Designed miniproteins, single chains, continued (4). Designs and how they scored, part 72

Each design is a single chain, and the fold is of that chain. pLDDT is the mean over its residues in the fold that is shown.

## One batch from the design tools (miniprotein)

Design m14474
Fold by ESMFold2-Fast:
Structure m14474 (fold): chain A 80 residues (1-80)
Amino acid sequence: MKEEAEKLLKETDEAIARAEQAIAGVSDPQKRLEAETLLAFAEIYRAIGLKDLEKGNYEAAVESFKKALEIAQEALRLAQ
């Protein structure tokens, strides 16, 4: 579980970075705001996952990172 949580954190960080880059290229202000809002939620779930990882709650960390990754991927899709 710890190795799975660490792998998901890495994938989440990569997805967030890609979403941030894509959002920077969005000219539509409503589309950009929606994508930025999703990115903010992804960062919140990432932070929750990190706290669980620090506490040794690996299963909870995995669930939070999966949610963060899903939301970051949605932000990326909206920004395209």
Scores: mean pLDDT 88

Design m14475
Fold by ESMFold2-Fast:
Structure m14475 (fold): chain A 74 residues (1-74)
Amino acid sequence: VQALREQILADLDALAEAYPELRERLEQIKELVEQEKFSEAAKMLEELALSLDDVEAQTRLMQIASKAKEAEKL
């Protein structure tokens, strides 16, 4: 779980760097991941993805959500 959590946190930081407009929302999600609330983090990532018109950002958010769901299944 620790290694997967670190990977998700790194992915969130990279996404915030690429999309500064999403940074505030991504910081909220990062806090959930740090608390190992992976199910809540995945839900927020999916909701954020659905709110966007940017296909690249949506794809990256959904990929991180998938990793969070995998962490929850452990």
Scores: mean pLDDT 80

Design m14476
Fold by ESMFold2-Fast:
Structure m14476 (fold): chain A 92 residues (1-92)
Amino acid sequence: DKLKEEVLKIHEEHLKLLLELGIITEEQAELSKENLKKTLENATEEELKLLLEVGKIEIELLKKYLEKVKEEEIEEEAKKKEKELEKKLKEL
């Protein structure tokens, strides 16, 4: 039971990251969660442990990707401000 709860928690965290990245919709997230619940009903303890380990790795990779996307957004905003500054300086 506890192992199934841990797998669900990891899956929910994964879905939250995908939602933040705009890769999936709320409806797709809910469907994914329901599909996992059905999979967990017949899963062995060994399969649950593997799902938990894989899920943790996927979350770490997505978190690193999210940090990179946020850095790129900051760079794009900086470029816009630089262009505005150049325009103002040319008017002087």
Scores: mean pLDDT 76

Design m14477
Fold by ESMFold2-Fast:
Structure m14477 (fold): chain A 76 residues (1-76)
Amino acid sequence: AAPRLTVRLRLAGAGELEIDVTAASVAEWRALLDPLVAGLRAAGLRVEDFEITVEGDDPAVRELAAALEARLAELR
């Protein structure tokens, strides 16, 4: 199967969001990570819970997964 990650997160008062990322879109999602986190902070949104599922062994996908985990944990 092609390498991918799925992010499921629950935002306080906003509900649940699911994002699917493929190897081809990793660079775009990496570039969006800081703006997205900054936007959530500016809106006063908190992450109640999140789950990241990784498929395959692509290093860029796994590196993005680790970065997402660290940055989402900051929004608790």
Scores: mean pLDDT 77

Design m14478
Fold by ESMFold2-Fast:
Structure m14478 (fold): chain A 81 residues (1-81)
Amino acid sequence: PVQFTTLPEQVFQVSLPVLEEIAKELGLSLQDVYNLAKKIQEFEKKTRQPFRGEALREFLASLSPKERRLVIYLLTGESIE
């Protein structure tokens, strides 16, 4: 069992080593994952509503293609077949 103690782990509900491997596959650094998690946390605090629908769409439009892929993969619960 792992504890989610870092900001990315708390935001994405995935252990830090797993997040690091996914980020590496997408060509992102661990720092990019931290920055992205912070952006999501700030957005959620501002909207105070579920991170979905119009709010999610607007947020995703502000991200790079690699950042969008990471967010969709981790927040929608997509799994590799």
Scores: mean pLDDT 71

Design m14479
Fold by ESMFold2-Fast:
Parts: structure tokens; C-alpha cells; sequence
Structure m14479 (fold): chain A 88 residues (1-88)
């Protein structure tokens, strides 16, 4: 079990990783491009890790900041999953 401080750090980093890939996928879509198979596999790993961190954060953290970050990251994960379906 992670400390609350370490779990908060991991939640922020997971959210940042999802956001970076979302921005990249928006750029690809705007340019009429598709992600490579290696990029798809990397994004899927990022999604899996982010889902795990969000689930742990919701189970172990109760502060409004952490809950808001977890909910925002869940929304971003869903958007990224829909983009993967559209572009792959």
C-alpha cells in the first residue's frame, strides 16, 4: 500500500501522461494521421496504469483535490479510449 503523499504524486503524474497523449492524438486527428502500432501499445499501457492509480486514489484518498483529479483523469481516459477506437 502506497503512502497518501506518494499516491497523490502518482495520481498527478498519471493524469499528466493521459493529457499529453490526448493532446498528441488531437494533433494526429487534425492532420489526418493515425498513431503507429507501437504508439497504440504505449497509450494502452498508460490507460491501464492511470485506471489502476485512479482506482487506488478513490479507495484511499478522501480530500476534494484528489477526488477532483481522479474524476478529471477518468474523463480524460474515456476520451483517449474513444480516440484510439476512432484512429486505430
Amino acid sequence: MLSQEELRRRLVLAGASVTVWLIYMFILKRNGEKPSQKQIERIKKVIAEARRVVAEAKAQLSDPFALAEAERTEGDIKTLEEMLKELS
Scores: mean pLDDT 85

Design m14480
Fold by ESMFold2-Fast:
Structure m14480 (fold): chain A 72 residues (1-72)
Amino acid sequence: MADIDGDGFVSKAEAQTIANSFMQSLNLGVELSEAERNALIDQVFNEADVDKDGLLDADEFATLERLLLKLP
């Protein structure tokens, strides 16, 4: 299960797990190594985390998904 804290927020570790699964399912970043994909996920997580609390609410997570869809 990805939601470890159960309060409807997504931690960075959970977001990396979800984003990696999402990218693999859609063959996004097929030219990238796992380390490069993790670096991009970290970048888009930081971009989506506008309040800088290290957690994503539902709106911030939707932003993360949109950013992932723009990856090569």
Scores: mean pLDDT 69

Design m14481
Fold by ESMFold2-Fast:
Structure m14481 (fold): chain A 75 residues (1-75)
Amino acid sequence: AREFIDSLPLSEETKEKLLRLINSSRRTAIVLYEERLTPSSPVHVFVNGEYQGTLTFAEFVARAEDPTVVVTIRL
């Protein structure tokens, strides 16, 4: 997770906020996307601090298993 966040073109402050949110003890889904968020957009997904992989936003929504918080972030 940290290595991936460090590779993103984000400010250090934003990266630290993201890392804290990803590593939260709450069940949190973090969805990262690059251009425009559409059903076919490739997204990077973290759930409860663990990287789940890259899928489409539609696939993420269809497979979402009761996340307490969902956060979408444009890269």
Scores: mean pLDDT 68

Design m14482
Fold by ESMFold2-Fast:
Structure m14482 (fold): chain A 59 residues (1-59)
Amino acid sequence: MSEEEKEKKLEELQREAVRAYLERDAAGLRRAYDEMAKIRPEKAEFYRRQLAAALAALA
């Protein structure tokens, strides 16, 4: 995947995460963050922490 394709996919996944958060869809949040971590493995720890915070906010 090119850098341009990665950025486009990350933008799509960020929109999916926001939508899932607003819809209180925990499964959608996990899927979006897991996919972001696959695209940017160097940020995987950051994405895991963000996911945990979002899931806690939905509880």
Scores: mean pLDDT 83

Design m14483
Fold by ESMFold2-Fast:
Structure m14483 (fold): chain A 62 residues (1-62)
Amino acid sequence: AKKAIEIIEENRERGLEAYKRAGEMLGVDVEVEVKVEGNTAIITITVGEEVQTSRLDLSELD
């Protein structure tokens, strides 16, 4: 659980930087949200009107 959360936070920061740069080139806003609900982490990336969601089961990474 702890390791999974750490990886998610690391990847969130790296992902935000990459998508923010892409958004600046496209003239759109970039937003990254991470929500942890029980043993599931939900990562939502919004680029303008496009929304991409990734789900990670933290119980499998224990």
Scores: mean pLDDT 64

Design m14484
Fold by ESMFold2-Fast:
Structure m14484 (fold): chain A 78 residues (1-78)
Amino acid sequence: SEEDAAFAREVTRKIFKLADEVEKLVSPEEGRSIGLKAIGYVLRVIGDLLEGNREEAEKTYKEAIEDLKSRIEQAKKA
């Protein structure tokens, strides 16, 4: 649906924006790991949407945002 497509685009933009913020604060090796993790989160959200499970997609999105924000805070303290 158009609404699911719009949600997927927003999820992708937000997750990669946060992943980019982490990458700038950590080693290149950790940055690559975070990039792959961000891709994994986006694929999980898309999978949930393709199964018609918007609620699970939103839960996965929330998990991704909380994880990446936590990593930004950890990197700032290091």
Scores: mean pLDDT 86

Design m14485
Fold by ESMFold2-Fast:
Structure m14485 (fold): chain A 86 residues (1-86)
Amino acid sequence: SEAADAILESSIPFLEELLKRLEEELGPEHPEVADALVDLADTYERLGRHEEALPLYKKALEIYKKTLGPDHPKVKAVEEKVKKLE
């Protein structure tokens, strides 16, 4: 819907600012940074902007694997997103 797409588009700069602040405060490899990357990637995916979503999901996946381990539910969820967008 037009209203939903407008809300999603307007959320992108706020999510980018949140991501930047979390990277500065917690470091670029923290699980909360990965959570913010997923939120931003989900927003791009919902807008059909798959080329922008894919690298964000891949970065989140690397962080989750390093911090939570390869068998964690968050890793599996993001792996499914990456597989669908490739």
Scores: mean pLDDT 89

Design m14486
Fold by ESMFold2-Fast:
Structure m14486 (fold): chain A 68 residues (1-68)
Amino acid sequence: MTYTAEQATPETMAEAERQAREAIARGDLETARSVLDSLMRASAEASARTSGDERLLDVGEWAEPEEL
């Protein structure tokens, strides 16, 4: 099962975790891995879309001098 960035909401993430937990309890590790992989991918994609849409990552002027 594949999730998109739009489906990486707290609600869908909680539902996917529930499905993964149920699959693990039943011994269906293949299903659990597929669900978790899709969830992680969708979560990363959603995070990237949010950051990429705006220029919030302005390092050099606003970054802490000790970070580099």
Scores: mean pLDDT 62

Design m14487
Fold by ESMFold2-Fast:
Structure m14487 (fold): chain A 95 residues (1-95)
Amino acid sequence: SIEEVLSKLEDITNRLVDADTEEATLLVEEAIGILKSVIPEALSYSVEELEALVSGAEKVLEAARDAGVNSSLVNELDVLIGVLAIVLAVKKVLP
């Protein structure tokens, strides 16, 4: 469910604050896996659900950058968030 996804992204964000580089890397890989799993279903979500998902994922991205996670992994997360942001933009213009 979207609520479970949002809860997991919030948990990842909170855990990233005090994570060492190894733990931070694993947490970001988990977030990437979550986003990859939801993208194929993203058009089925409401505008409000997609806004919450993009916001939650952007908080993970900020925390990952602050934790010093590898740029390749950070860039992959950023691209996935960009895809969700495009889906959100498309959803907002659909009748």
Scores: mean pLDDT 88

Design m14488
Fold by ESMFold2-Fast:
Structure m14488 (fold): chain A 68 residues (1-68)
Amino acid sequence: MSKEEIIAEVEKLGKEAFEKLKDVNLQWLLRIVYADALRRIRASTDPEEQEKILEEFKKAVEELLKME
C-alpha cells in the first residue's frame, strides 16, 4: 500500500468512527489519536512502519467504539 493510500484509509476510518461515536469525550480522544496517526505516517519513510501505524489506529478505533 502506498503512503497516500494509507493516509486515505486513516482518513476514511476516522470519518466513519466520528459518525458512529455519540460520546463527546470519546470523539475528543479519537481526534487526538487521529491527528497523531496522520503525523506519524507523514513523518515515516518506511512502508512497514506506515502499515503498522495504520493497524495501531484501527485497533484504537475498535477500542473507542467498544467503550460506547
Scores: mean pLDDT 84

Design m14489
Fold by ESMFold2-Fast:
Structure m14489 (fold): chain A 83 residues (1-83)
Amino acid sequence: MEEIKKLIEEAVKLALEGKIEEALEKFKQAMLKLGLSELEAEIHVGLLLIVYGVSLVAGKSEEEAKKELAKEIKRMGEELLKE
């Protein structure tokens, strides 16, 4: 539990730092440790990439896009931990 929470917190921090690939990898590791399949983890990563991409296309700055990604990682992580 605590290791999974730390991975989610690290993913949020990395996203805010603009280290998008590293953030997604940390979040994927958290999902795999929670018992999600590789495919389920990849689907969630894909959804996070859509959030980031949509933020950029919507004319938001890279700083705003990073914040939106970090918020979604935190939301999705909290939702998964409550299951």
Scores: mean pLDDT 81

Design m14490
Fold by ESMFold2-Fast:
Structure m14490 (fold): chain A 62 residues (1-62)
Amino acid sequence: MRLSAEEVERIMAELVRRGLISRATALAIVHEARKAGELSEEKFIAALEKAGVPRAVVRELI
């Protein structure tokens, strides 16, 4: 599955709100998605796992 830049931004905002990711990390991921226009689910999950977000939490938001 592919995520639009808008979907990535929405998910990042939710993770920041929950305190699971820093605003700086969220902005970096959002900028990458906007630059590409879309982001693959696998690449997005990998980026979040690298930032310390558990896969189970990511699955709830996708």
Scores: mean pLDDT 78

Design m14491
Fold by ESMFold2-Fast:
Structure m14491 (fold): chain A 104 residues (1-104)
Amino acid sequence: SKQRRKEEGRREIEYMIILNNAPTVEALEEAARYLGLDPMVLEIMKAFLKGDMDSTFKLLRDMLLSRGISQEAVDAVLEMLKSSNNIGLLSIAVAIAIAKELDK
């Protein structure tokens, strides 16, 4: 269990570094393949990088709801993201989604 947890933490850090360096779609697809990322998370990040914020928020909402996060919590996160337009907050939301995928 300790070795698996250490590898999961390393992958999360590597993904955060890639996101913070404003990756291309190709770099994001490579990182997603390396981490075994859920296709829905990848589609959210691709929409964001293309500047399609409506699709980004729709896909993020649908993903979070499908993972059992409450409607109230999802609405609060999306309202924060819309008000700040902060890539750091989006990176945190994606990191949480990735952590939950790695906990399978």
Scores: mean pLDDT 61

Design m14492
Fold by ESMFold2-Fast:
Structure m14492 (fold): chain A 69 residues (1-69)
Amino acid sequence: SSMEEERRALEEAGARGQKAMDDVLERAKEADRKGTGRVLPDSEISDIITDRTLAGKTMDEILAELEKR
């Protein structure tokens, strides 16, 4: 039973991780669209998110930057 619960927890964790990444990307795309009316390719948005996160910026700061681009 504990093994079954652990396996389910791992599957749920993987699904939550994927959903979180998808949600972040969609929010970033929405922020970019609101700011400029032009949507960057997903790869460029992902690069911006990665670069800014490594620079210590919060997600809210990154989204605000994309909206004002």
Scores: mean pLDDT 68

Design m14493
Fold by ESMFold2-Fast:
Structure m14493 (fold): chain A 87 residues (1-87)
Amino acid sequence: MPSLLELQEAWDSLSEEEKVEFYRKLLEAIKDLLSEEEYEQLTKAIEEKDIKRFEDLLKRHITRASDEERARIQERILEIMTEKYLE
């Protein structure tokens, strides 16, 4: 697996459309960890292709989340990256 630094560099090189695709998959993967309102707000940011708003909303959620919820979000992120690697 690539390191977190290599992943960050790869992320920074992605187009806006590729970032939207990644966040769309992430949103679906963590839907059960979000309130209905948070899910709707994140979905709207994706539909509007507002990556900054999506990231700001996600950071707010993670900051307020329990250690267990943060660990679960991180696990879901790794699962999405693994699925892309296997394709």
Scores: mean pLDDT 73

Design m14494
Fold by ESMFold2-Fast:
Structure m14494 (fold): chain A 66 residues (1-66)
Amino acid sequence: NQQVQQAVRTLEKDPRTEVLAQEYVKLDEQKRERFVKAVLKALKLEDTPENRDAVKKYLEETAKKS
C-alpha cells in the first residue's frame, strides 16, 4: 500500500493540512466526500478508495489534535 503511505507523507509535509482538517470537520458527509476528492486532486494523488480513506482518516485525526 505504497500509494496510501505517500498520501499520508504528503499531508504531513503540507503546511495547509491543519487548515484543511478544520474545514473538513465543519462539512456534512456529502461535502466531505467532494472535499477529499478535491484534496487528492490538489496533491496530485490518485483518486482511489484507499487514498480517500487515508485522507479522511488523516484529516479527522489532525482536527482532533487541534
Scores: mean pLDDT 79

Design m14495
Fold by ESMFold2-Fast:
Structure m14495 (fold): chain A 91 residues (1-91)
Amino acid sequence: MEVDLPVKKSVAESGKKAVATVTFTYKAADDAVGTAVVVLVDVKSGKVEVDIDTASGKAGETITVTAVAELEVEGGSVIYSAGRMVVKPAE
């Protein structure tokens, strides 16, 4: 799964340290809830790609994924949120 962190390129390329903590919360069709946390140091692109383990679901089941990103940069912090539905392929 890919999540765009709306980090301004000027901030990422300024040489300032930026630490992004992205928390993914996913809910399978059986209401099983999982969480994956990704910590990035020195965010340059503003994109985070994380492989969400869909193996716990059945083929064709929908897993709802919610991503919350907290970006700490020199001078402050910014919180972003995004939600996506991930469908486990039947193949």
Scores: mean pLDDT 51

Design m14496
Fold by ESMFold2-Fast:
Structure m14496 (fold): chain A 87 residues (1-87)
Amino acid sequence: PTYRATVETDKPIPEEALEEAIRKELSLFSKVLSVEVRRVPGKPETVYEITITLEKPVSEEQVEAAISRAVTLLGARVLSLEVEKVE
């Protein structure tokens, strides 16, 4: 299954660092097939769009928790976070 998330943080995080942290957190629940983190053109550099593909379905709440944990581990705060399953 594939999940899409939008997260706003209180300070910029390198996309590569956020991707790695999210992959690590999600690996506790399922085999991670892909994680893509990108900044959104026209939005502040603290807004990220995340696309996640997992081998096994997990709840949107578990994906949200993993992203929130990853942001916190990188020393930032989550200002807003929205997660949806896209399939």
Scores: mean pLDDT 82

Design m14497
Fold by ESMFold2-Fast:
Structure m14497 (fold): chain A 89 residues (1-89)
Amino acid sequence: DEFVEKLKKKIEELGKKYGVPKEVVDELLNLADNAAKVGKSIEQIAEMVVNLARAYAEAMEEEWPEAKEFAKAVEEEAKKVVEEAKKAE
C-alpha cells in the first residue's frame, strides 16, 4: 500500500530528526507492516502507530526531552497521510 509506505518513510525521517532510538523506530515500522498484512485500513494503521508513539513518549519523557515533540510530529504526519488516502478514493 502506497500510503503505508509513505507513513513508514515519514516515521523514519522523524526518528532521525528527533534523535529517536532505532529500536523505537523499528517497533513503529513493524507495527505498520504487521497491521497492513492483516488487512487494517490506513486510518487504523495510523491510529495504532500514533498510539504506540505516544506510549513511548510518555514512558521516556524524563530521559528523552524531545519524546513528546516526536509523538506530536508522528500524529500530524499520520493525519496528512490519512487525508491524502481519503482524497485518492
Scores: mean pLDDT 83

Design m14498
Fold by ESMFold2-Fast:
Structure m14498 (fold): chain A 68 residues (1-68)
Amino acid sequence: ADAIFQQQVDISVQILDKAVQLSLLQRDMARNGVTPAQQAQIDALRAEMDRLQAELDRLDAELQAVLA
């Protein structure tokens, strides 16, 4: 249980880091307009965040199974 909690914390920190990067890119786009390169960076960050969220969901399911 404790090891699963630590993994969830580590992944949550990674998601927050990606969210900050995404916010900074969106802010830059709002000022300078949208380029294909910036859109690709945003799409890549969103895909990585979706992957990390799926891992969190899996760990939560494992934690629920251990607690049952």
Scores: mean pLDDT 81

Design m14499
Fold by ESMFold2-Fast:
Structure m14499 (fold): chain A 103 residues (1-103)
Amino acid sequence: MAEEAKELARKAAEDAARSAEVAAEGAEEGSPSKAAAGAVGASGALAGAEIAEKKGKGDPEAKEEAERARRAAEEAVKAGLAAVKGDAEEAKKGAEKARELAE
């Protein structure tokens, strides 16, 4: 359980960082489809983080990794929302935070 939760958390954090970057690039390039793809990916990462958190209950390290992944995914969702609104600067800030949390 703990090992599976840690692997899910790692994947969710990586997916969050990548999705946020795609969303930010979409906003900067003026590509609504790319911004939307990043936003959808960020939402998927958040779901993954939530599953990791549930599976990581009872292991302090797995719980900590899942909480970090959830924070990365939350920043990625904020970046995606900013990107679909055309706020490239806010999307870029969210993507940077998601990347820092994923590392």
Scores: mean pLDDT 85

Design m14500
Fold by ESMFold2-Fast:
Structure m14500 (fold): chain A 105 residues (1-105)
Amino acid sequence: MEEKRRKVRELVLRATAEALRIIGDAIQEILELRKRGEITDEEAELIMQLASAEALGVILEAEIEAAKILPDRYSADDIAALQQRLADVQARRAALQAQIAALRA
């Protein structure tokens, strides 16, 4: 149990660091593009929404993996809800990527 709890803590910390990196990279990209006058407010908003969706996806994937390591802490309904949220986030990410591509066309 203690080893499994340690693995879950490491998984959550790595996922949190990756999520923060995704958001930070998007903010830096927007700031650089704004400085050059190469981005609209609409495109900046979509980039932030995409980064937020990608970051949430990383967290949800980590929670699903945590549920596999510590199954006694998660009901079947909890796992199904996490899987549905991940699917919704993946669909939103695809839609946002298409919207950004359309603005750049």
Scores: mean pLDDT 87

Design m14501
Fold by ESMFold2-Fast:
Structure m14501 (fold): chain A 94 residues (1-94)
Amino acid sequence: MEAAPEFVEQQQRAQAEAAKLRAEVAKEPDEDKADDKMLDFMIDYYGLDEEDKEVLRKAADLVRAGQPIPQELVDKLEEIEKKLAERRAKLAAA
């Protein structure tokens, strides 16, 4: 089964938007605002919800503080990664 042309174009747009977002984030001196821009992009593009955003924010805060991520958050991050992988697979397969 081959990917539809529409999904190829969507992937190219995503790469262009990701590059633009990286440039915008690099210009943002406030790390919290930069993180919010990244999370908003992931929510809009990959169909993550507010609960997933909260998990990513908590994990980022712990990493920034040099603290170990507790197993509960690791489990939730693995669920988010699975959602992202399934979303990417659906886009590639259709």
Scores: mean pLDDT 65

Design m14502
Fold by ESMFold2-Fast:
Structure m14502 (fold): chain A 58 residues (1-58)
Amino acid sequence: KAAEVAALRARLVEEMRGASPEERKRLAIRAANELVNTLGLSDEEAGAEVAAALAEAR
């Protein structure tokens, strides 16, 4: 569970590096949906993970 969340976040950071602002938005939405629907996170928890990935991908 925690390892799966960490792996998804790491993947998201890599995908967002060099991506356009529009592509980053799409990647963020996709990742949030996967975190909630597949990994069972709350909307708040998923939002925090996506925000962390966006900060790392700058």
Scores: mean pLDDT 79

Design m14503
Fold by ESMFold2-Fast:
Structure m14503 (fold): chain A 110 residues (1-110)
Amino acid sequence: SLERRAAVLISAYNILLAGIQFEIDLMVKTGNKTKENEEKLVEMAEAAKDIALEAYELLASLDPERARELIEKTIRRFEELAEYAEKAGLDKLAEKLREAVEELRARLEA
């Protein structure tokens, strides 16, 4: 079902976002805040955003109100993660996460 597909995608991007937070913590604790490691997290953030948009489109076709609630919650999660990345000194990751927020907001406003 489309609802099941949406649920799988929601799980996928939430796992990616949790993984990014875990990797930020690890990089801070180990002092291993390399450009290469940050670039990997930027790729994960982009993938999470793309999956979130796909999940929204699927859910919006079934239940527009639930889709709106989902995207609003997802925007908050990306904003929180962006602040966390900024506090860690991962400026490129923070910028990518804020860009994802703008793309998600644009879709909500459309």
Scores: mean pLDDT 88

Design m14504
Fold by ESMFold2-Fast:
Structure m14504 (fold): chain A 100 residues (1-100)
Amino acid sequence: MQSKKEVLDLFVEGLHELEDIIQDGYEKKLSKAEIIKKVKEKIEEILSKIDNEEVQKLMKELGEKIIAIIEDESLSDDEKLLKIHEAIVETGEKVYKLLS
């Protein structure tokens, strides 16, 4: 069984890697479909490393929110990156509070 600290450390590392993949995808002008594919692959990787059902649920909900933002054609790339960052921060705060 993973400690709360191990779950938190893995989750925070995963969030940083997820944000880096998204930022790199937009910088390289990858297609929306390719960015979504990379996001799904990274979320599955993070979920495979975390042995906590409630944290897994929050990560899945974050993934769905990120994909919805990426698919929103009314938003600029800069607006998408800002909204994704806000979603990541909010989810990180929820996980920190849960594991404290």
Scores: mean pLDDT 87

Design m14505
Fold by ESMFold2-Fast:
Structure m14505 (fold): chain A 63 residues (1-63)
Amino acid sequence: SAADLLKLSQEELVELAREVSLKSKNPPAELEGLIAKAQLPEPLSKEEKRRLARLVAEELKRL
């Protein structure tokens, strides 16, 4: 669930998001945008991390 994914560190969540994006036939643009933003020196905001967790959880349901 998204709540379980929020227990992960940002680094762990981003690694999972990358794997899910690669396995997805058509990953959402917002998912790819958040993965790219997470590579910048500034950490994701609390809301951005929550959005990333939700997008990853939804893609996992489709795999």
Scores: mean pLDDT 82

Design m14506
Fold by ESMFold2-Fast:
Structure m14506 (fold): chain A 90 residues (1-90)
Amino acid sequence: SMADVKKLIELARELASAIVAGDFEKARELLKKIKELTSKITDPTVRKIGEEIIEVAEEALSKENPSVSERIGAALRILGLAIELELKYG
C-alpha cells in the first residue's frame, strides 16, 4: 500500500540518521522494523528497494566499530534509495 511505502521512506530516513550519529542500538531497532515492513510489501520494485536498504544497513552494522566514512557512505546510499521511493511512489 502507499501507506507502507511512506512508512518505509520514513524509517529509511531515520535509519540513515541513526547510522550517521553512530546510534547503533537505534539503527538495529529501525532495521528490524524495515525488515518486518519489507516482508509485507507485495510490489516487487518497492520490495527490492527495501531489500537493498536492508543489505546496505546490515553490511554497515556487521562491523563492531564502522568508521565515520563507512557510516556516511552507508547513510548516503540509504538516503538515495529513500529518495528513489519518494520520487516514484510518494
Scores: mean pLDDT 88

Design m14507
Fold by ESMFold2-Fast:
Structure m14507 (fold): chain A 78 residues (1-78)
Amino acid sequence: SPSELAKKTVEHLLELLKEDIERLKQGKLSVEQLKQNIKDIEQIFEQLKPLLSPEVAEKFEKEFEKLKEEAEELAKKA
């Protein structure tokens, strides 16, 4: 279903963001590239949000905000 595909797409994007954060920690990704990737993920998530149940959307939004906070903290140390 479109809802199930949207859910899997957001799950994949959040995993990619986790990988980007690890790559930043390893010096393999720039802060500028991470910021751009976060903006791209945010845009895609916003487009897919209407296809998700409110409960699923809230869980993903909370996870995304936590990952954004981790990325911002790491960017300050770089």
Scores: mean pLDDT 86

Design m14508
Fold by ESMFold2-Fast:
Structure m14508 (fold): chain A 96 residues (1-96)
Amino acid sequence: MERERLEKEAAELIREAAEIVKKLPEEEQKKIVEAARNDDVEEFEKLSPEAYEKLKRAAELLAEAYGIRDEKEYEEILKGTLRAVGAEVEKHLAEL
């Protein structure tokens, strides 16, 4: 119900998903970054089911916070969470 609380919980889940991906081997992290850049939700889920579950939950919380009822708008939110994780992991890889 509280928008700020839902947004904060979603941000924490996205961060947790990025930390899960950062524990994978470098080659798998590169594949996740590529999947996120291409909006390849299926490949992302295959590479890290645990990270995907957190992003799905984050997207649900964001959809609730924004009052989203439309399936396509939900899919855009989900893709946005994948891109956020991809950007975080790409930054991590650039520092290695």
Scores: mean pLDDT 85

